# Ledger of designs, part 5: designed miniproteins, single chains, continued (3)

Each design is a single chain, and the fold is of that chain. pLDDT is the mean over its residues in the fold that is shown.

## One batch from the design tools (miniprotein)

Design m8139
Fold by ESMFold2-Fast:
Structure m8139 (fold): chain A 86 residues (1-86)
Amino acid sequence: MELSPEVEELARRAEEAIRAGDWARALELFREMLALDPSLGGALLGAAVAAARLGDLALAEEYARRLGRLSGNPELEEKLLAELRA
């Protein structure tokens, strides 16, 4: 699928933030990506993981549920939620 140049730049910055261990910055960047395209599965997954790393399990669960709905796979949603709650 084609990504817009704006989404590609945000993804690059999010990867850099993750490499630096800056999960708060990574979450901000994934949220900016989702503001441009709410159907980006990679950004939903990244936002869920970043939120969980920050201890915000409610936010992580929200992004996991959105990813599950987009994938049409309730097993993926259930697995991700179980891992984020552990």
Scores: mean pLDDT 80

Design m8140
Fold by ESMFold2-Fast:
Structure m8140 (fold): chain A 90 residues (1-90)
Amino acid sequence: EEVKQAYREGYAALAEFARAARKNLTPEQQKEFLKLLSEISLKLDELADRGEVPKIQKVVELIREAVEAMRAGDYEKAFEILKKALEFLD
């Protein structure tokens, strides 16, 4: 249940970010962010299969931080945080 809950929170955060990106960004900027989100979602699937709850939780924290940066209009910071999340997953 802990793995399922962390995984659901991760995907909820990704969906929230995707929604903010579609509302506020140009099509080219959206493409870059959606590519990162796709890569992160694939890695989250792998972590869930391995039962790596602490790693999933850390990635959720980073995605939520990126959502806050996006809402603040700091798109460069949001992009950097997502890249950091992907690097943490590797």
Scores: mean pLDDT 79

Design m8141
Fold by ESMFold2-Fast:
Structure m8141 (fold): chain A 78 residues (1-78)
Amino acid sequence: GLAEKAVAAVKETADELGLSEEAKQAAVKAVEAAYAGDDVAAHEYGQKVIELAGEENAKKLLEAAIKAVQDYVAEKEA
């Protein structure tokens, strides 16, 4: 589903950016929490990504997740 596409994109982007496993896992958990409706956990894991990878890399991970979801929705609705 959408969460699976977002998680896959985040994992690929984290690997491309050379992020640590800890930063990658924090980003995955942030996305999973967001799709589960747990905004508090999503924010906490998002903050952890910023601490571990920096704000710019955190933005790139978020953009990758958003793009993957948009592409998936567009493909499925076409």
Scores: mean pLDDT 83

Design m8142
Fold by ESMFold2-Fast:
Structure m8142 (fold): chain A 63 residues (1-63)
Amino acid sequence: VKFELGPLAKKEFEELLGVEIKSRKATVEKLDEETAKIIFDDGHEVEVSVKQAEGFIEASKLP
């Protein structure tokens, strides 16, 4: 499922992952119990913990 971050959530997410977001649209893929991958529409991929991916999903709910 694709998510889209609002402008504020994009900035917060960049802090959470320590990366620059090139596109506000992304897909989250679970790799295992502790690890997930976030795939941005611009082709940028970031491997994160499941907890961080959950934070991303929460951030995507912001306007």
Scores: mean pLDDT 70

Design m8143
Fold by ESMFold2-Fast:
Structure m8143 (fold): chain A 87 residues (1-87)
Amino acid sequence: APSAVEQILAILEELAEELRESEPEAAEILRKTIDALRKHGASLSPEELRLVVEIGFQEVLKATTNEEHKRRIREARERMLALADAM
């Protein structure tokens, strides 16, 4: 079964692709978060993983202009926090 970090990476990559053309600044922040989690995610505790997700999404939401895109981002955040909590 995929790890929580692997599942979170899949959600982030899906979201970055969805936002690539309509919200390029938000998509760029998501890609930076993906790179950081690929390098360091396996060494993070569940609490550290939650903190990285929360901080990353705060920055993504600041860079997002469309309310429907913000709704999609918040839904992705809730899914990822649930995965971190299940670790």
Scores: mean pLDDT 82

Design m8144
Fold by ESMFold2-Fast:
Structure m8144 (fold): chain A 83 residues (1-83)
Amino acid sequence: SKEEIKEEIIELVEEMIEAARERNLPQEVIDQLEVAKKEIEESEDIETQLLILRSLAGLLGEHDPALGAEARERIDELEERYL
C-alpha cells in the first residue's frame, strides 16, 4: 500500500541520518537529510518521495561513496518490492 511504501521510505531516511552521524559526515549533510525527511513526510506523492530519497543517496555518495552505493541498492530493492 502507499502507507507501507511511505513508512519504509521514512525508515530508510532515518537509517541514512544515523549512518551519516556514525560516519561523522559534515553537519551540513546531516541538516540536509533532516530537511529532506520532513519534505518526504509532508509529501503524499510516492514518485516525489523516491526522487528525494535518490537525491539523498547521491548526496551521501559525494561524501562517502560506499554509503551512497549502499543507500542506492536499498532504494532499488524497495522499488522492486513495491513498484
Scores: mean pLDDT 85

Design m8145
Fold by ESMFold2-Fast:
Structure m8145 (fold): chain A 105 residues (1-105)
Amino acid sequence: SAELDAAIQGILSATTKREALEALKTLYQALLKDPTEANLQRAIAALQQALARETDPEVRAVLQDTLAALQRVLAVGAQSKEGIITLIAASLRLIGELLDLELEE
């Protein structure tokens, strides 16, 4: 989807924690809308690629946490009830991180 494509490009081009969090929020929203194994694998590949190139420790931490969450969803089944609950929980945590970041500005 265009939304998933945009989120992946955002992740690959993010240079700040804010940019990474905003791209990840869009990614989680796209995955919740269409939580297929193919979409999850594509997201995981993009995160692995971004993480391999990233040197900023704060951006790396956000990418690593998200990669771990998506790998967990894939392991339990992308469209399973448990997988969907994991995606929702990760999305809520990410919204909290974005809110904390806004309060710091």
Scores: mean pLDDT 82

Design m8146
Fold by ESMFold2-Fast:
Structure m8146 (fold): chain A 95 residues (1-95)
Amino acid sequence: SPSSQQVSRAVGHILRAIGGLLSAALHAKQGDSEAAAKEGEEGAKAGELGAQVAPDETLKKIGEGLAKGGKKAAEYAKQGDTEKAAQAALEGAES
């Protein structure tokens, strides 16, 4: 069984990923494509770390979903599509 310490490490990365995605959504809504892209990439990296250290499949899938949302948000932000960037970030954070 996974230890509480392993769960805590995964959850820490997941919370950072959620924060990055919410920040990406806020910056995208403000029209700041550069900040939205950076925050989306930071959220994606945190989600990937959460998935990598996850002791079970549920936490791994949560981390993977956050990483995917952050990558999509950053991709749309780099294209100047702030509306889709905000949507991708918010949908990712709800996963």
Scores: mean pLDDT 85

Design m8147
Fold by ESMFold2-Fast:
Structure m8147 (fold): chain A 80 residues (1-80)
Amino acid sequence: SKEKKYEEIKELILRGARDPSLELSEEEIEELEKWVEDPSEIAKKMRKEIARELLDARLAKNPDAAEADVAAAEAKVEAL
């Protein structure tokens, strides 16, 4: 299903964010580009969830991050 495909894309993005040395295949890059441009509500929800998880992971590594930077990042996630 389309939802299952987006869940697989979410896992791919989160995996790449955890290990930036991982090279994505040309086919995986093409699927990510299509997903980023997808205007559907399910794709928007998945993008927001991914952004939230990435923000949480970044904050866990940077507990001393300035409140202004945290607020700006939170606003970007909410705008998705």
Scores: mean pLDDT 71

Design m8148
Fold by ESMFold2-Fast:
Structure m8148 (fold): chain A 67 residues (1-67)
Amino acid sequence: GPLEEAARRLGDALSKEDFDAAEQAVTELEKINPEAGKAAREVLEAYRKHDLEAVQEATRKLIEALN
């Protein structure tokens, strides 16, 4: 569904360091599900800071919000 598609786009964008595409994916998630969007924002911010522990924690929150 749209949530899973937006989450996949975020993952693809982050793997390519395409932060413009990542911002778009986070914005889509925020519109569909505020909890998933908040967690996705935390993933993007942690990734920008190269904080691997924060990326893992935010990713767990995102997976929980997608269920």
Scores: mean pLDDT 83

Design m8149
Fold by ESMFold2-Fast:
Structure m8149 (fold): chain A 68 residues (1-68)
Amino acid sequence: SLTDELIAEVEAEIDRMIAEGKSFDEIAAAVSAFIQRAEAEGVPEEHLLRVERHALGRLLRAADAAAR
């Protein structure tokens, strides 16, 4: 589905930015820009909320792993 594709794309972008050594603030800004672009392209709010929840979950898991 489009939602699954957007989730995969944003998670891949988060992983790439982490690998590049970007800060969590920079990654959060990139995620916000991604969601804003999807909203501008007409993706419904319920799908945007799902994408955002998965992106936040991925970022929090990465932060937890880095703290160990």
Scores: mean pLDDT 83

Design m8150
Fold by ESMFold2-Fast:
Structure m8150 (fold): chain A 72 residues (1-72)
Amino acid sequence: MMSPEQQQMAEKTRELVLKGKWDELNKLIDEAKTIGQVMGLHQGASEAGAPRDLLDRLAEKYRELREQERRR
């Protein structure tokens, strides 16, 4: 079940993808600091039918955050 933060992020991401606001979306990905934020971004992007390149970038960001958490 998604947290309220994940749902809010998914909603915003879906809106940005539908409007083609790629610069703003890339900024959100860069600013994401938690696994939950990246999961929300990925869910929203996936639901809106974002390009595979964007989904791959989100998967990479998720991997980086998971690896950082594991090493701490």
Scores: mean pLDDT 79

Design m8151
Fold by ESMFold2-Fast:
Structure m8151 (fold): chain A 85 residues (1-85)
Amino acid sequence: MSDDEIKKKVYELVKEARRLLDEAADLAYSNPEEAMKLVEKAQEIADKAIELAKQLPVGSPARRLADLIYGEILHMRNYLEKLLK
């Protein structure tokens, strides 16, 4: 797989994880249990993005985007865990 193919796949995975996080944010107040399921799916996708991004050069924008989305997922998980406990 070329670096360009890896970058494209990482961007697609980050976009999908972002979509799931946005949906989770919309549900967080009304249905935090369902929101948590979406965050868990986003985390699985973000893990795949990080794994692929490791094949890219250090400092690649795609690697940075994967790291940023992972941080946002952790923030949302912490928020929802407080609502569910």
Scores: mean pLDDT 84

Design m8152
Fold by ESMFold2-Fast:
Formats: C-alpha cells, structure tokens, sequence
Structure m8152 (fold): chain A 61 residues (1-61)
C-alpha cells in the first residue's frame, strides 16, 4: 500500500538524516517516483519531503 511505501521513505529519512540525502533517494527507498512520493507525502504528513529532510538535518546538527 501507499502508506507502507511512505513508511519506508520515513525510515530511510530517519536512518540517513545525518547524510546528504535528496527527495529522489527517499523516493527510491519508498519504491515510488519522485513526483508520486512528493504528492503522497504532502497529502499524508502536511509538508514536502524536502522540507521534512531539511528539518531533520537541522535537528541532527
């Protein structure tokens, strides 16, 4: 399901927050295209994947 794929993306983000990761890297981990992942992530979590990655990266510094 889309929710399972989004959770894979979140798992990738949390494990790799200290690394220079892109939305494309996360989408690949979620087994989705960048466009589909970005749209579904915004619908589910209320923010873009890039904004979420940037926030995690700032918090991990």
Amino acid sequence: STDVKLLRGLSYMSRNASKDISTADVAKAADMSVGTFSRRFRERFGTSPKAFIDRLRAAAA
Scores: mean pLDDT 82

Design m8153
Fold by ESMFold2-Fast:
Structure m8153 (fold): chain A 78 residues (1-78)
Amino acid sequence: EPARLADRVAAGERLMAELEEQYKKLETDYQNAKAEADRTGNPELRKKAEELQKKADTYRLGVENVRAGVEADRAALA
């Protein structure tokens, strides 16, 4: 149904935008935490940087998966 596909595209675009914003924030937080850990030698900050990097990677993969679905749904609407 075209209406159903349009709803899925809209939902996917919103989710993709949210995941992209979270990825950007996590990437910035990771860079800041890594720089602080490198400067201070604080092992807690190093661990925080590692966790932020893993989260950023997860969000990046999420964006790619959602994008593929949105592209498929858009093609079906065209």
Scores: mean pLDDT 82

Design m8154
Fold by ESMFold2-Fast:
Structure m8154 (fold): chain A 80 residues (1-80)
Amino acid sequence: SEEEILEEARRQVEETLAALEASSSRSPLVKEMLALVREILAALDAARSLEEALAATEPLVRRLQELAAQLPEAVLEEIL
């Protein structure tokens, strides 16, 4: 169901947030990723439909992927 898809997405975003918050990295990239993950979580919480959630989170997820690609492998392994 739409509700189950949104709940699973929220769970995955919360797990990513926890991993980033647990990271010892003081990198500006990790700080920007933390801010983006928090924005994604807020967008999921504010969304009234799956379509709205996908539309709101798509640009944030793409930016998050761009930042992750710039991280050193050791930092990326700590987070993911």
Scores: mean pLDDT 78

Design m8155
Fold by ESMFold2-Fast:
Structure m8155 (fold): chain A 95 residues (1-95)
Amino acid sequence: SDEEKIKRLELMMLEVVIEDSERHTPDELALARQRAEQLRAQGITADEEEVRKLAEYLEKMRNGTMTVEEAKALAELFNSYGVPVTAPEKGATKV
């Protein structure tokens, strides 16, 4: 279901936050770990390869090295999990 897809994406994002611990407060990390544990208790799982790929895309977006093609791939990934995201239009220089 779309709700299960959204929960899987939520778990993936939480795992990215937990792995990138230096950029988050102790309170944010505690909440992220608690929510991730709740999702896992519900039987939600995240693929380590997909989590790594998401982390790589977010890092590229943060440092301004993401291509328009990579931004479209990220938008397609989010759409596949039931989160509607609009890809940047042709000629857009900001991603």
Scores: mean pLDDT 74

Design m8156
Fold by ESMFold2-Fast:
Structure m8156 (fold): chain A 66 residues (1-66)
Amino acid sequence: MSDIEEAEKIVKEYLEKVRSDPRVSEEQLKNFEQMAQQLLTMLKNGLLTVDQVKDSLDRAYRTLRA
């Protein structure tokens, strides 16, 4: 699996978690989706690693649930 494919799978898993969480608003979901797309763009440009994308998504998701 390529780094991009692995990151896209991780993004999809986090988006499914955010979409299924009743505590997350539509605005929060939209903001999370925009952030996830930015992270994928940065990965594709060699600015981030897959682990950094995963860590950023995990931190953002935890913040939504705080």
Scores: mean pLDDT 82

Design m8157
Fold by ESMFold2-Fast:
Structure m8157 (fold): chain A 79 residues (1-79)
Amino acid sequence: SLAELRERILAAVRAGDLAGLRALLDEAVQTESAANVESLLKEALIEAQRVLDAAGVAAVTALVQEASRRLMELQPPPA
């Protein structure tokens, strides 16, 4: 479910598990709507800013930007 995926993403952010976070974001881009993915990406960044240091925030930001790029390739906005 979206709620279970969200909890797993937030747990990976809190743990600093960048490999796990990447895999979960890849799953989200493939299985969820664009709106749901955008919500998950925002929540991951907010959680990173809340619990991680500057290096951790930068690492999560890079993964979020990569996931956002893949989302745009898979589900481009209407022209």
Scores: mean pLDDT 84

Design m8158
Fold by ESMFold2-Fast:
Structure m8158 (fold): chain A 100 residues (1-100)
Amino acid sequence: SEELEKLLKEYSNSKDPVEQIQLMLEMVRLILEELKKKNAPESVLKQVEQNIATIEENLKRAQELEPQRDKPEVAAELEKIVLQSHLKLGQAMTLLLKVG
């Protein structure tokens, strides 16, 4: 959708881990709404809802870590959280493409 394309552009221009996760969360929520409009199977909807829950947990953790981002171990953990959230968004996008 045009909303997803706009968020993808904002996401690609972001250098802030917390902002990146917030944008990914907004994107996956839009994917869930599109899947609902397309009458996707309940199993698909539940999987995307679980991906949303994981990204929400990741956002809370990233916000807690952000004040200490100058520490190498904290920066590494933030990078892992961003990557995990990326994978969950990618899974949701793949499901949207399969539903048509």
Scores: mean pLDDT 88

Design m8159
Fold by ESMFold2-Fast:
Structure m8159 (fold): chain A 83 residues (1-83)
Amino acid sequence: TEEVLKEAEELLAKLKEAVKAGDAEAAKKQAEELAKLVKEGVKKGQLSPTQAAAILFGAARLLEEAGLKEEAEKLRKEAKELE
């Protein structure tokens, strides 16, 4: 649980850096890795669906601020599926 949360935090930090750099491809890659990590965390019982959804909503907000609306909507849809 704590290990998965730490990895999610690291991926969120990388996503923020990609957004600041204007690197859309890196931002998409970090968002995809984050979604995969939190979904597997829920599947393995290491993360609650509520925690996973909150992380994905946070990542979607970062993508939207970067103008990556399609990727943000994809992450929000995935977050809602976990609720």
Scores: mean pLDDT 82

Design m8160
Fold by ESMFold2-Fast:
Structure m8160 (fold): chain A 115 residues (1-115)
Amino acid sequence: MAAEIAEARARYEELARRLVREGRLQGPSADALVAAQERLRAAGREEVEVDGDIFRVAAITGDVELIDYYENIPELERYKILVEYYEMLAAGVPAEEAARRLAERLKEAYKRELE
């Protein structure tokens, strides 16, 4: 488990740095960002306390509940899902499509934790 977490985390960090360096990360629209920030505050939460990748995906998809799903799944699963997301972006999958796929992956992982 610990070695698997370390490996998944290292892969995630490598991919994230590469895509940022290459200018390949697309953010949400200004309106989508503001809407996500307002929904997060309505839920009693602050943006700075949330994972930046998951907040960006929540803003792009309009699904703020993804933050709760992410925080309630195991750490290894979180890193694996982030690796899958960045691998999609690296492969040229559009930001909105990659965000939708990450959202579905998070929902399925969270459903498994409820059982």
Scores: mean pLDDT 79

Design m8161
Fold by ESMFold2-Fast:
Structure m8161 (fold): chain A 67 residues (1-67)
Amino acid sequence: MTPAARALADYLVERFGLARDTAEKVVALVESRFGKPLEEIAPAAIARELTRLGYPVSVADVRRVLA
């Protein structure tokens, strides 16, 4: 897992109380949706996809987590 993917998974565990494996699967779903790693996906697109999957987050939150 890349550092960005790990950071997002950690955030989902902390923010939403997800199990680690579930958070990692959610990150993989985001990457699969766009066909590229998180580092190549715009933060606004990541935030919209997470919200669609049931995990509402702001663009600012995504930017902070992936910085």
Scores: mean pLDDT 87

Design m8162
Fold by ESMFold2-Fast:
Structure m8162 (fold): chain A 83 residues (1-83)
Amino acid sequence: MKEKLEKLKQEVEELIKKLKEAIRKGDAEEVKELLKKLDSLVEQNRDFLQSITDPELQKEVQELTAELLEAAREGYEFLKRSE
């Protein structure tokens, strides 16, 4: 479980990094694709994330979720301004 969560965290962090870079460059097409990838990654791992009962790992999931929601919001706000 911990190893799978660490891999997911790394994948999410890389996508967030790419998303922020795409926003900085004004690349609306890349922002749209990265938001889709983030949504897909969350959907694919929903059952896994819900299966975590360890308090320490639950805290990591909560922190990851907060970071993901913030990045997604920035992406959607950018797209709204770019239309």
Scores: mean pLDDT 80

Design m8163
Fold by ESMFold2-Fast:
Structure m8163 (fold): chain A 64 residues (1-64)
Amino acid sequence: SAELERLTAELQALVARKAEVQARIDEAEATGALSPEELAALRAEGRALSERITAVARELAALQ
């Protein structure tokens, strides 16, 4: 269904973005390249992405 396709695409995009954010956090922690404020912002983005992933995954599960 169009709804399953849309939610699947959204979940894939969110998971990919979370992986990018985590990679940036890991690199910044290893190199010290980002300020504490920038690191806090990335961690906040990662948490928000995790919450959205959980919500979209629940919607997908409810449709199956």
Scores: mean pLDDT 88

Design m8164
Fold by ESMFold2-Fast:
Structure m8164 (fold): chain A 63 residues (1-63)
Amino acid sequence: MKTSFPSVEEAKKALYEEAERAGADLNLLDQTLELHGLDTPEDLANVARVIRLGVERSEERRR
């Protein structure tokens, strides 16, 4: 894609990677996303960002 606008699949992949780092249950996460209708790239990217920030803060403390 010329504009590199994030696809749902790309956003979902990023979300799963961040969830794995946080130790979240990926199956539960996927079910929750479906239940709440969070299937837009924007929603998925926002959730992934929040998880990533949480993990980074945790890593900072682990020194």
Scores: mean pLDDT 68

Design m8165
Fold by ESMFold2-Fast:
Structure m8165 (fold): chain A 88 residues (1-88)
Amino acid sequence: MYEKSVLLPVKPKKATLEEIVERARERLGQSPIYRYALKPLGGSVSVELEGDGLRITVKGNEKSTVDEALAEAIRIAREVAKELGGEV
């Protein structure tokens, strides 16, 4: 099983880090790569508060899918942070 993890620093302006985490989790759970490529093959994505940012961890049985899911999770987290007036 492949595992990749990134700590994404976030500077919240209007929303809390907790709000950013929750919205990122919701949006990620609806992403096509998670629903159709990662989750059906026993993979997982987690987004957690860690220090001054978001810890994103992706696990899966195929390296390319893990790499793509991590890139998508980072993209979603950045979009959510920007929508809520923060920077990533």
Scores: mean pLDDT 77

Design m8166
Fold by ESMFold2-Fast:
Structure m8166 (fold): chain A 92 residues (1-92)
Amino acid sequence: MTEADFEAALAANEKAMDENNIHIDEEAVKVLEEDVEALESFDLSSFEEEELLQLIRTLRAAARLLERDGYLELAERLRRLIRRVEEELRKK
């Protein structure tokens, strides 16, 4: 996966979630877990402000959907990742 491919996927995911038409199934949750694990491994300090702003929007949308559907542990992981993104934004 290239960085550009990843950003495109995140942007598409945010837009779809904002439309309130996504229902999270078990397979979608597994994909989200893999994406979250990858994001937790990224050095966020290397990202530009706009990239961090886009990431935080996507993570907030995903966390809300996970909380709605009872995936509380994964939602909490997203909330921790959101805090990391917010801290990096404050350093810019």
Scores: mean pLDDT 72

Design m8167
Fold by ESMFold2-Fast:
Order: structure tokens, then C-alpha cells, then sequence
Structure m8167 (fold): chain A 60 residues (1-60)
């Protein structure tokens, strides 16, 4: 048996719009933290490439 759609209306189920805005802010902070970790990993790979380049260019 299907439930009345009115009971699950997202426009009326949240206590306030500021809660959704606050949740979006927290999500943005989490994404920003993830981006920081990603650029750190890219930096690490760049260092590995530099070391590999030294192995090829510098005879050792």
C-alpha cells in the first residue's frame, strides 16, 4: 500500500531552511578537506616523478 505523498513532502519535513543551508556548509567543508588531501597526493606523485627524472637525467 502506497503512503500518502503529502507526509513525505520535503518542503515541509525539515524544521527550517537554515538546517539545509548548514548541512550544505558542512558538506562543502568536507569536500574542501578531501580536495586538500587530493592535492597532497598529487604533490607526492610529482615528487616521485622528480626523483624518477633525477634517476634518468642524473647518472646514478
Amino acid sequence: MPLPAVMEDPSVRHPGQSAATHAAGLAAAAINSTKSAHVQEVGKKMRELALSSEKVINPA
Scores: mean pLDDT 60

Design m8168
Fold by ESMFold2-Fast:
Structure m8168 (fold): chain A 77 residues (1-77)
Amino acid sequence: MTEEELEAEIEVALAQIHVAIAKKDLSRGIPLSEEDIKFLEELVKRMRELAKRVSGPLRKQIEDVIKDLEEIIEKNK
């Protein structure tokens, strides 16, 4: 595993954690703040850039994370 591959895997894992936290808060009736939405929008941009540089299973994980992030953003704007 290269440093770049490790960094990519860490970025994806962190994005998945943020999706899980947002979904958990929403399930508890805690609304997302404007700052939370802005953060998730920036995370989508970072994931889209990362997807251009990776392939295989990791790219699929990034695409799934982007889909989850965009769904959360759309429903909570």
Scores: mean pLDDT 82

Design m8169
Fold by ESMFold2-Fast:
Structure m8169 (fold): chain A 102 residues (1-102)
Amino acid sequence: SLEATAARLEAEVAAMEAQPDPDYVRLGLTYIALARVYLELGQPEKAASYAEKAVDILEKAGAPPEMLATAYRVLAEAYEKLGQTEKSEIYRKKADELEAQA
């Protein structure tokens, strides 16, 4: 179930966040997975929160362009579901520009 998947991923995030030097790329990917699950659950506020965390951590970690573009696309979708059209458009454009430069 999506609820069981969210609970498992949240437990994984909590365990990784408790590490003094976590795998930031893996943590960012887990945040993306959580954002997608919460979009499927119809909880775009939680989806946006996790996608924002994914973007922040992946940018700071210097993640590959395709991974960061994926985070931007998920964040844009979450903002669209929240009716935040301008923010959604900004992050879609960031994803497109990043893919074009990769």
Scores: mean pLDDT 88

Design m8170
Fold by ESMFold2-Fast:
Structure m8170 (fold): chain A 81 residues (1-81)
Amino acid sequence: GKELLELAEKIEKKDLEAIRKAAEKLGLSKEKIEEILEAVKNKDKRAETIISELLTSFENELLRIEKKEEEEKKEKEREEE
């Protein structure tokens, strides 16, 4: 969870390495990642849309991980009681 939050903050700051790592974690292809990075580097008008979409996808993945961790924690606490 923590590493994903740190990546999200760096993406908002337009850090190319953070954008690459986030896209890799989301399962994007190498070619797709390079297209995104190129758009950001070239200050393409689409870069703002791409970054916004990437952040939204990353936020959705964070929520999914948090839900899974909450379910696992409840199950473990139930077994320890």
Scores: mean pLDDT 71

Design m8171
Fold by ESMFold2-Fast:
Structure m8171 (fold): chain A 87 residues (1-87)
Amino acid sequence: LAERLVEAIRNQDADTLEEEVRKLLAEDPSRIIPLASYVAAKHPELLPTLLKVITSSNLSRELLQELARALAHPVELSDEELIERLS
């Protein structure tokens, strides 16, 4: 999952990113926070794709607040750090 997400982001593959984010949200929605921070910091062009999936997923108010903070103050994560946080 995590490695495929990073590869989809690097390849600008919006369709695979959307599929893998939906799987991530179904398994552990809290993992969207480090993913959103990574995308905002390194690949902001993919934010619209990520937000499209998030807005269709009915996240809790607490997760939406965490997400808003991560997007306002994105932390630059390495690919390896993101994979660890998503594992």
Scores: mean pLDDT 79

Design m8172
Fold by ESMFold2-Fast:
Structure m8172 (fold): chain A 68 residues (1-68)
Amino acid sequence: PAPATFDQMLETLDALLNLDRERARELLKKIWGLSDEEIDRLLDLRENGKSEELRKLLTELVNKLLNK
C-alpha cells in the first residue's frame, strides 16, 4: 500500500478517536469492523496518552484491513 493511503487511514482513525468514546466505538465498529475489545484498547491508549502503543495498535489494525 502507498504511504499516502496508509497515512490517510490513520488520520481518519485519529479523527474518529477524537469523538466521544461511545460515538467513536459505534463508528469504528460499523466502518472498520473492529471488535469492542479492539476499540476499547485504542480508546484506553488514547485517553492515557500512550501514543507509541496507540500507533502500534492502529498500524496492526490498518494493516489487517488493507492486507486481508
Scores: mean pLDDT 70

Design m8173
Fold by ESMFold2-Fast:
Structure m8173 (fold): chain A 65 residues (1-65)
Amino acid sequence: SELDKLREELDKLVEEAINSGNEQQMSLAKQAYLDFIDSLNLPVDKQIEKLKELVEWLKEKLKEL
């Protein structure tokens, strides 16, 4: 359930960034999504850790724009 919630939160942030039409936000979203894909080969506990870091990173970067 925690993993699913983090995936949904990341998906929402990515969709909002892409729908913004802002090139910097779209580039950040693309980077976040690629990092997420790279995490899929990790054990669940490591995926949760990486997704938490990724969600926080993307939130912070989007606020800077």
Scores: mean pLDDT 81

